# Designed miniproteins, single chains, continued (4): the designs that were tried, part 115

Each design is a single chain, and the fold is of that chain. pLDDT is the mean over its residues in the fold that is shown.

## One batch from the design tools (miniprotein)

Design m15973
Fold by ESMFold2-Fast:
Structure m15973 (fold): chain A 100 residues (1-100)
Amino acid sequence: SKSEELQKLIERLEELIERIKEATTREELLELLEELRELVMELLRLAPDDLKIINRLIGLGLQLIGLLFDVENDLISLEEAKERAIEIAEEVIEIAKELL
């Protein structure tokens, strides 16, 4: 069911946050940010045709693309990048919970 898919997505996002907290290299963080991008796209596929929800998810996706660019080009510290990634993931979790 959609509720089971959303619950699994929330669990995957919560596990990803813990992995982001433990990341010690730029390379590890980049892999985790790509996984976060995939989870945002999966949530977008599960989202209703609600413009407010779609706009929030698109906005988070754009923030994530910007963060990926900043990390890849060494424009942000690992600590700050991890904090931003966790904030994005937490907001994605909130949207997923609203859809339950």
Scores: mean pLDDT 90

Design m15974
Fold by ESMFold2-Fast:
Structure m15974 (fold): chain A 101 residues (1-101)
Amino acid sequence: AMAGDIAVLLETEEERETFRALLPDLQANGNDVLAVEVLHDAEGRPVGLRVLEVSADGRERATERRLPAAEVERVVAELRALFDDPATSVAELRDFIRSLA
């Protein structure tokens, strides 16, 4: 059986904590995971994006980009639109996320 590829958008610290708690089970089921995390300053303002790639074999790679708040909000809106579109393939979503790295 081929493992599934997973893509997630993580906008809050609670979502990141939930994701980290679920990650061992996702890896144990043979999933390759791509996550986009929104980075915030001390006041909770968006300051950038982090792309996290975690393979089923436990390899982890992270790339961070500092971006203006308006650009972070635009990228998040585009990601939400892709996640909400049933015509969007996992491959297209993964390619978009990797382009952010």
Scores: mean pLDDT 78

Design m15975
Fold by ESMFold2-Fast:
Structure m15975 (fold): chain A 99 residues (1-99)
Amino acid sequence: MKKEIEELKEKGTKNKDPKERLLYKLKILALEAGDKKTAEELERLSKTNPEKFIELAVKFLRELAKKAIEKENLVSPEVEKQLEEYLKKVEELLKEKFS
């Protein structure tokens, strides 16, 4: 799987389309988390249902970030607030790029 992630990262950096670059970044994060199914679903939904794609992407990023915060013992009201503010900005960016 690690070699597959490196190849995907290389392919993503060479892509001139900002939408494709964002998709590749999300797919890499899902693969690094061991979630190949989410990576595939993100790709399909980005082309077929942008609204559901945005929902899945934000949900996945929230879960990933919460696990990282818990593992590092960084759980606090301030960190939770910063996470939600960050996710809101990501959601707005995805809505703007994918309509």
Scores: mean pLDDT 75

Design m15976
Fold by ESMFold2-Fast:
Structure m15976 (fold): chain A 92 residues (1-92)
Amino acid sequence: SANRQLIELTLEIVRLGGEALKLLEEVLKHGGIELDGSEMARLIGRLLAGDAETVEEIADLAEALGLEEVAKRLREIAEELRRLNEEMAALL
């Protein structure tokens, strides 16, 4: 039971991180921002790990670029990641 819940929470975290990655690509393209491979790999790793703070940083950038709908969705993802991380911590 606990192992099944841990797997389900992990898969949902990865799904949300993947959605945030697609939105990051949109933000970078719109802003004309080029990241080197090491910076991109760092962001990918943090997003796939469910780092809500990294998602919020991308949301702040999206908002600064006038991408209001993208920023809103990123903030929703960050809030959901915080809830999932709290639920995961409760199982450990």
Scores: mean pLDDT 89

Design m15977
Fold by ESMFold2-Fast:
Structure m15977 (fold): chain A 70 residues (1-70)
Amino acid sequence: MKLFQSPINGKLFPSEEELLLHETLWLHKESRVIVPVAPDSEELLDKETGAVYASEEELKAHLREKYGIP
C-alpha cells in the first residue's frame, strides 16, 4: 500500500485525499499562511509564495500538482 508524505511536516497518510485535506487545513486554518484576499472574496492568498487561489478547491488542485498527484 502506498503512503503519501506531507512535505510540510513529514506525516504519512493512507490516501492522497487525506494528505490534501491535511495540507489545506494546515495552510488555511492552522498556520494562517493562506488568508482571504478580501473580506467579501473566496479567493485565498498564500502569503509565503504570493500565489492567489480562486477557492479552497483551487488550492487543493495546486497542492495535488505540487505533490505530483494525478
Scores: mean pLDDT 65

Design m15978
Fold by ESMFold2-Fast:
Structure m15978 (fold): chain A 92 residues (1-92)
Amino acid sequence: SEVEKLLEEVENAPSLLEQARLIVEAMKRDPWAGFEVYLELLKRKLLEQGKDPAEVEEQVEKLKEWAENNPEEFEEKLRELVADMEAVLAAE
């Protein structure tokens, strides 16, 4: 439900810049919900590029399993991603 709401907000955003801003704020407020939205967008992008659906599902599942098995490293990498995205957004 929350992930679906965030996806709808991102899809309805008026610009790519605003979509990025919404994703960053989601990751800061609810890291796992924001990460799930990010993975869903990644999945859609890979499918649009003609990737095999089974391969895409495997790659997304591996990322989820990695995050669940490495929570400290996941939190560190997510903070780095958020900081990088915030720097890009601040330059716009």
Scores: mean pLDDT 77

Design m15979
Fold by ESMFold2-Fast:
Structure m15979 (fold): chain A 78 residues (1-78)
Amino acid sequence: MTYTFTVTAYDANGNKLAEKTVTATSAEEAAKQILAFVKENGLEDATLVLTSASGARTKAKPTFEELVNAVTFLMSQE
């Protein structure tokens, strides 16, 4: 099964810095794609908001563990 998420990065003041659509078949695959996006755009200190196609939302720090947990949560909302 393939999952699609929108990742939006915000600064400490809540300003939107960047946004990316991620498509993956596992939480680990999604987390790796999001970490690559974070690194390429200098977003290591940003707060990430992950949104599923159904509108379910969660927040995550830009770390592999937090992203795997966040994506797993969104996948469970199917």
Scores: mean pLDDT 83

Design m15980
Fold by ESMFold2-Fast:
Structure m15980 (fold): chain A 58 residues (1-58)
Amino acid sequence: SIVDDIRQGMDTYNQALQAVRQGNFSQAQQIIQNGIQQNPLSGRIAQMLFSTDMMYNP
C-alpha cells in the first residue's frame, strides 16, 4: 500500500541519515539509490527527504 511505501521510504531516509552522521556520505547515497531500485516510490520519498535535510544541514 502507499502507506507502507511511505513508511519504507522514511526507514531508508533514516538509514541514510545515520550513514551521514557516521561520516559516510557515499554509503548514504548508495542506500538511497538501492532504495529507488528496489521500490521506486519508497526510494524517491527517501531521496526527497534526504535532499531536504541536506539543504538545511549541508
Scores: mean pLDDT 83

Design m15981
Fold by ESMFold2-Fast:
Structure m15981 (fold): chain A 73 residues (1-73)
Amino acid sequence: MTLSKDYSIPLTSEELSELAKEMGAGEVYYGDEGENVKKLQEKLVELGVSIEVDGKADENLRNGVDYLLKQIA
């Protein structure tokens, strides 16, 4: 996987939204629930990140994204 933009770790809400769009999930902000969050979580699982697909953009999502970025940095 190749990211087209540098992200800070941990991600801000704006950085999370940008990452989610890059991964094809659409807009996701912390505290969101629904299909875009589930799509982002599914993409993270496809890339080897061990998180639950619960459709909630909470601390678990933040930790999963942090883990992904550390692996591909």
Scores: mean pLDDT 74

Design m15982
Fold by ESMFold2-Fast:
Formats: C-alpha cells, structure tokens, sequence
Structure m15982 (fold): chain A 90 residues (1-90)
C-alpha cells in the first residue's frame, strides 16, 4: 500500500541521516581505532548470525587486510546496521 511505501521511504531517510552523522564521527577516529571497532562489531554480528568459526575467521581476516580508512568506516556502518537489524529479530 501507499502508506507502507511511505513508511519505508521515511525510515530510509532517517537511516541515511544517521549514517551521515555516524560517518562524520568515524572520520575523527584513527585507522587503528576503526579497525578494532570493525573487528569487534564483526565478531558480534557473526555470533548473532551463528556463523561457523571458519566463516568468522574469514571475515576477521578480511577486515585486518583493509588499509583504507574509508573502507573501514563503511565496514563499521555496515556491521552496526546488521547488528541492529538482528537484535530487532526482523
């Protein structure tokens, strides 16, 4: 329905604004701080998803190989969003 579409559009706008604010805050952090945060969030997300240990190791190794601050910021935003969705059980 038009109402459900409108609610999805409003939630998408709010999500974009939150992501922009979060990105600005993350840009203030060092590369090492971002890497530690991304690893911590990836571990939490993997536990919530009940991923096998081998898949958890693969994800953590991929994060450790990231050398660009922008990619680490994207990883942190992505994992935070995934954790929020998983905790909502939706």
Amino acid sequence: SAAEEKEREEKAKEARERAKKLKKELEKKSLEELKEEAIKLAEEAAKLLKLPEEKQKEILEAIREIKEKEELILAVITFKGAIERLKEEE
Scores: mean pLDDT 78

Design m15983
Fold by ESMFold2-Fast:
Structure m15983 (fold): chain A 100 residues (1-100)
Amino acid sequence: TNELVSELGEKAGELLAEGKFKEAAKLAFQAVLLLAESGDTERAAVLARAAADGFELAGKARNDAVALEAARTLREVARLLEEGRTEEAIKLLRDEIARL
């Protein structure tokens, strides 16, 4: 799982740099979901915050609504995980992945 999370994170970063925000968001959400479902909620929250910062920076630079929405979703996921509301964070991630 750690290797898969690292691979998903690297690919999401590559897609983000290429401006492929929908694909990048899907992989970032999947990486956070894998950590949250494995019970590694602290690492999931840290990854979600780092990903949110990346999407916000890219979204502001390119005025991209998908990237900015992904940043808002990832910040909410991080907040839910930090509050111990893990099932709500997992549901939000699953719902957003299904919309992408």
Scores: mean pLDDT 87

Design m15984
Fold by ESMFold2-Fast:
Structure m15984 (fold): chain A 96 residues (1-96)
Amino acid sequence: MELKEILEKIEEAIERLRRALEGSEEEQRKALEYADKVIVETGQRLAKVDPELAERVHRVVGQAVEQLRSRKTLREMLEVVLRTLEEIRELVREKL
């Protein structure tokens, strides 16, 4: 039940990022801000319900943070965050 709610929020963040890729820089920044909030909330919620899954998600996020440090454009940052959320989505789906 908890994992399903987490999955729904991740899928919402993915859809917002996909729409933002075709939108303005303002929409792209708003989508990144929302995605960051969802990633943080996902980590906090998973730590309480599935600590092992939380560790796997934390590693995925850590790799994404390293990649973001080398990205020069807002679009490249969106693409990294989108791929990261898609990977997190699959990890959560495996536990359902």
Scores: mean pLDDT 84

Design m15985
Fold by ESMFold2-Fast:
Structure m15985 (fold): chain A 85 residues (1-85)
Amino acid sequence: SHMEAERKRAEELVKEIKEKLDSGYQELLDKMMDPNTSLREIDEYFKKLEKELNEMVEKAVQELTSPDLRERFLKEVEEYKKKIL
């Protein structure tokens, strides 16, 4: 059904965002711990990561037509961010 397909897509989108958060924050941590990386480069990477994550969230919200699935998606992304920050 359309609803089952959209639920599976929502799960895929959540997984993609979680993977991007995990890899992005790990790279940010690696940069912060590297004495050869400047504070400017860390700030630039953080801003790039934030922009990419915001674009991924916006695209996911536009793709999901169900208000309930959009709300669940946004809540799960918010809760995951709180766990890794």
Scores: mean pLDDT 86

Design m15986
Fold by ESMFold2-Fast:
Structure m15986 (fold): chain A 61 residues (1-61)
Amino acid sequence: MEAMDRVSDESVIEATGRVAEALGGDPEKAKEIVRKKLEEGESHIKAVKKGIEYARKQAEE
């Protein structure tokens, strides 16, 4: 099994959107952030962290 950093970008983006929705944030914005970070060469873990942090901030408003 080779799941480390080889998970589909689409799967990572979708998972982040789902978590963002559960947190009460905007899932589309969280997905956009993850997609952008992946395009910049960030790891899946770091990209997801950025998207989730954004969703938490949105939920706190």
Scores: mean pLDDT 74

Design m15987
Fold by ESMFold2-Fast:
Structure m15987 (fold): chain A 103 residues (1-103)
Amino acid sequence: MSADEQVALDSAVFGFSVLLAHEAERNGGLISIEQFLELLKLFFPTAEWSEEMQQELRDMLLRASGGSGRLTLEQAVAVFREYLLRHRRDTLRAAAPKVVPPK
């Protein structure tokens, strides 16, 4: 990952962590899977969230919570960072031009 990509990642993680911290404070220090997904949609309102993407996130969040479906702020931030790293690699592959020729 380039320095510019790292700065972008760290900035996104910081911004989302502020939203997560606010939600955790309202809920006794814990964030549910559904609350995490709602906040993520608010943070990326222009992003198209497929059911596959949402299911991947649900699986990651469930694992991080030890099966409880409730996460600490630290666990939620860690899942978000891991998801961005995974999704950025996949997004970069999808955006990778491949060369032409048109044939």
Scores: mean pLDDT 73

Design m15988
Fold by ESMFold2-Fast:
Structure m15988 (fold): chain A 75 residues (1-75)
Amino acid sequence: REEALEHLRKAIEALRAGNVEEAIRHAQLAAREASKLGDMEAVEHVSRALERLQRNPQDLEGAIEHLEKAIEALE
């Protein structure tokens, strides 16, 4: 759990800094860790965040909202 949460927090921090590539990397790592835990709700929210960034890299707030929901699912 702690590894997935750490990567999600780093992804959100990277998005707030405007570093979309760094955020995608951390979000992908978080999804892998959440998947190992069987937390499919967290994996789904991370997937939605990544989909939003793929469609529109400027949709930082939309992506952050889904990453925050992934954190909520893991807590």
Scores: mean pLDDT 81

Design m15989
Fold by ESMFold2-Fast:
Structure m15989 (fold): chain A 83 residues (1-83)
Amino acid sequence: MAERMKKITEAGGELSSEDVARLSGSEIRVLSTRDGDESRVVEIPFAEDPELKGEFWKEAASSILTPEQAEGIGKAAKELHVK
């Protein structure tokens, strides 16, 4: 769990412009895929998995992330938005 929270925060530093738009209060999708004993964050296209919604992401972020980690992702989104 702690490692997953760290992975999500690290992913925030390497976001695409589309991820930035989603993290700016839009609906976003992130799914951890099992790859061995580790999980990674995977971007899911809306057309392929419409079952995932911003509500689901917000619940996941709230349950997984600490306030500091959530702010880190928000800062990364702003940084890429300016870029």
Scores: mean pLDDT 42

Design m15990
Fold by ESMFold2-Fast:
Structure m15990 (fold): chain A 100 residues (1-100)
Amino acid sequence: MLERVKEIFERALKETSEYIDNIDDEEKLKEVFDNVVRSIIAFLKDLGREKDAELVKKAYEAIKNNDEETFQKIYDELSEIGKLAFETLKKVYEKVKEKM
């Protein structure tokens, strides 16, 4: 199961990155990031990973508040699937930030 989840996140990251590369509007970039966060949370809940979904939501709130310390603390509490979700979120965030 972990390998399959990894493939899903890798595909989603590639498609999202290609989409971000074609956007020149800061408002649209923010909408893309918000949609990615919601999709990751929904996916984790569908997998029965409610704790990981809650932790990813807290990580997103930390990003909005520019709270890097809270963001780092959340990583240690994540399962392997949760860590894949978190790393995917982080890569999308860095990609969006670089383009703004």
Scores: mean pLDDT 79

Design m15991
Fold by ESMFold2-Fast:
Structure m15991 (fold): chain A 104 residues (1-104)
Amino acid sequence: MTREEEIELLQNFLLERYEARKKALEKLGEDTSEYEELIELIKQGKVVLEVDGEKVVLDARTTEVEEVVELARRMGFSDELIESLRAASAPEALLSLVFAQETT
């Protein structure tokens, strides 16, 4: 799989997930502005991570695995997760870190 194909898979996965969450919030009459912003960034090939209380925007086309690993360390994730990120492609590592962020 090419890096472009991996980025497209990352975009499609996150778009489906965030569109579903946005629709759920709309049904509840809740504010959707955060997911609207995330969706627009994903359409541009960008993801958002929260590191040390700050929003970090990363471009999946230019982000390297070493940068993802360093961010995961700063976010306090386990050595086991960090080791798995090192074995992945940069888009796969980014997707894994976004999921880890959402489940904590």
Scores: mean pLDDT 82

Design m15992
Fold by ESMFold2-Fast:
Structure m15992 (fold): chain A 95 residues (1-95)
Amino acid sequence: ELEELIEKLKELVEKLKEAGVAAGVYDLATPKEKIEESLKKAKEAGFKKFVMVGVADIEDPEVAERALKAIIEGVEKVLNGEAEEVRVEIRPPPP
């Protein structure tokens, strides 16, 4: 399941490069400055649209599935002109 999600993310990244969209998944524990550095590098590389998904625990299959769905939704929003930047946070369901 996690391996399948990684393969789907790789395929999506290739399609996004062609569409001029930069997309990434990051751990919610990642410092804000590192996320901003990644966005800056993407802008320097010529990307004009961005989708960023923060996850609390990507090892959780439900979190990984929700992250993939959030990326797909974010990509659709930027491709149809509703947004230039989409940021979503995914956490595991409450116990």
Scores: mean pLDDT 71

Design m15993
Fold by ESMFold2-Fast:
Structure m15993 (fold): chain A 76 residues (1-76)
Amino acid sequence: MKKNGAGAFIRGVMEEAGLTVEELAERLGLSPEDVEKIINGEKEVTLEQLRRILEAAGVDEETREFILKSYEAYKK
């Protein structure tokens, strides 16, 4: 968690949108275990997966683009 800002951010987005690990797993085509690993920083989040998470949470296109660019900068 502390080593990966993306995981903590995703958890916050899920909490605000009222999304469960199970609901997000279904939307991404992943197992709930994989989603837990992503939010804990144990598994890589792809830009595609992050985009789908933001779409599931109802984040607008402009904000999604900003967040995705920030994630790319963080990952590098």
Scores: mean pLDDT 74

Design m15994
Fold by ESMFold2-Fast:
Structure m15994 (fold): chain A 68 residues (1-68)
Amino acid sequence: SMAQKAVDEADRAGARAVLEGKSPQEAILTAAKVLADAGIPYGKQAVEAAERGDFEKAVELIKKAGEA
């Protein structure tokens, strides 16, 4: 599905960010941005949550994006 493809791409982008030496928080923001750029529901809200430092909410919204 298109939603699953976007989630898989977001997971890869987040994992790559960690491998490149970014923090877990930066990896979460990177994954959220991939979903937002793909136009997936909740992606933009996940970016906004991560930008305000609410990473628990950002992860919750990333999961919801995969269900949309």
Scores: mean pLDDT 81

Design m15995
Fold by ESMFold2-Fast:
Structure m15995 (fold): chain A 68 residues (1-68)
Amino acid sequence: DAAAAREAAVRYLVERHGLAREEAEAIVEIVELHPDMTVEELAALLVSAHGLAEADAREAAEFVLGLL
């Protein structure tokens, strides 16, 4: 279920990484629009645009891409 996977990714980003729900939803939308996005590319976005530490961004990127 794509809707359940999206909600799980949003909730993870909010609960585990302290992102606002609007930010988490925007990240998931970007991933859905870019199916070829790599862990490195998503991690770089999470650091540059959303202020996550590099290690946290890498873990978050792996989790989100694994769900979607």
Scores: mean pLDDT 84

Design m15996
Fold by ESMFold2-Fast:
Structure m15996 (fold): chain A 76 residues (1-76)
Amino acid sequence: MRLEAEIEGDFTEEQARKVAEELGVPMEIEKGEKTRARFVAEVDSLEQALELAGKLGRAVEKYLGNVRTRFRLHEL
């Protein structure tokens, strides 16, 4: 299955890159009125998805602070 996380807010590409580096997941960044970063990872179970989402949430709080985060889990 595939876990996607989208983060939107007032942060820099450098800050988003620190999140990606700490988690070892690929990141895409889009600059607009607000910065958006997307993280995508293949996971083998719901348990792995929840663990990764928790790690991502902690890294986001550590490096980006209060931002809008959205998680999507795709079944495959």
Scores: mean pLDDT 77

Design m15997
Fold by ESMFold2-Fast:
Structure m15997 (fold): chain A 94 residues (1-94)
Amino acid sequence: EEARKYLEKGIEYFKQGKYDEALRNFEKAIELLKDKTSPEDLILLAEAYLYRGNLYFVMLKFDEAKKDYEKAIELLSKVPEAETLLRIAKANYG
């Protein structure tokens, strides 16, 4: 629940162009989820990596974006219910 709130705040800052604040919120969401193993937590963690990757991409930090997309693909490949997000992650990586 708390990790989801940080992800949502990060998305709102991202939409506002407040990239440093968005990054901090995505990093907090990832920190809270890094040791979680439930399918729901793996999906939420993958979403946090996807959004942080998108943020790095708009900041022109392409190597960091690619690494985050790779992590999202790895996580989503373990969760069959997340097929749509897996497809999005693969499209952003390639």
Scores: mean pLDDT 83

Design m15998
Fold by ESMFold2-Fast:
Structure m15998 (fold): chain A 61 residues (1-61)
Amino acid sequence: SASEETAYRAGYGGGAEAMKLGGEEAARQAADNGRKSLEAQGLSKEAEAVYEGALEGARAA
């Protein structure tokens, strides 16, 4: 869905940025924080998308 794509892309950018600034630990924290934030809003699918995006963005950095 559009919301899941948006969450994935946001996660991707955030994960890549975190990796460049703080390495793997920062990237994992960014991914986990993004997922928890969306889960708290009841957005389970978007939470999964942001988490996957963040890990892939970090890997690409």
Scores: mean pLDDT 87

Design m15999
Fold by ESMFold2-Fast:
Parts: C-alpha cells; structure tokens; sequence
Structure m15999 (fold): chain A 59 residues (1-59)
C-alpha cells in the first residue's frame, strides 16, 4: 500500500517516499487530514494520490 501510494504521488509530480506515504496513510485512517497533508510536505497532488490509493484499498 505505502509503495503504491508513493508511486502514485510521484506520477502526479510529488516526491513522497515510502515513510512519508506510510505516515500519511496512518493519519488518514485516524481522520487526521492535517497530519496527512503535513506528512506529504503540503503537496496537494501527492495528498490526492495517497487518498485515492487508500480509498481503492478499503473499498
């Protein structure tokens, strides 16, 4: 999951590594949108890519 999220972030022009993606995923699972956005370095495209990856995994 974290690897796929990091790859999706990179395809949208983000530079989030696996650790950043993992932290963002955990924050999103806890409903902490601000923490998730901070974990991706305030990068909108990266944040969107990680949200979509998590949503697909949970559906």
Amino acid sequence: LAEKAAEASRSRGGFVGKEGAKKAIEALKNGDLAGAYEAVGYNGPAFSAIKETLKEHLS
Scores: mean pLDDT 73

Design m16000
Fold by ESMFold2-Fast:
Structure m16000 (fold): chain A 70 residues (1-70)
Amino acid sequence: SSEQQQELIRLVDEAARRYGLPQSRVDAIKEAIRNQDWDGFLRLVSGMMETLPPEAARELWERVSGILNS
């Protein structure tokens, strides 16, 4: 839904600020969200989580899953 897309975009912006994500990666994830390319979104988010500390990756995945299942 549009609301889920907006929540995911806000979460991505928050994660980018908190963890110093490259703008190119942030832009790719946001493009996947806007295009409702959920396979692309999950692939990009999984790759990003591999670069984060385990606790940060877990917290981020819980928040992403919560939005996707709402």
Scores: mean pLDDT 82

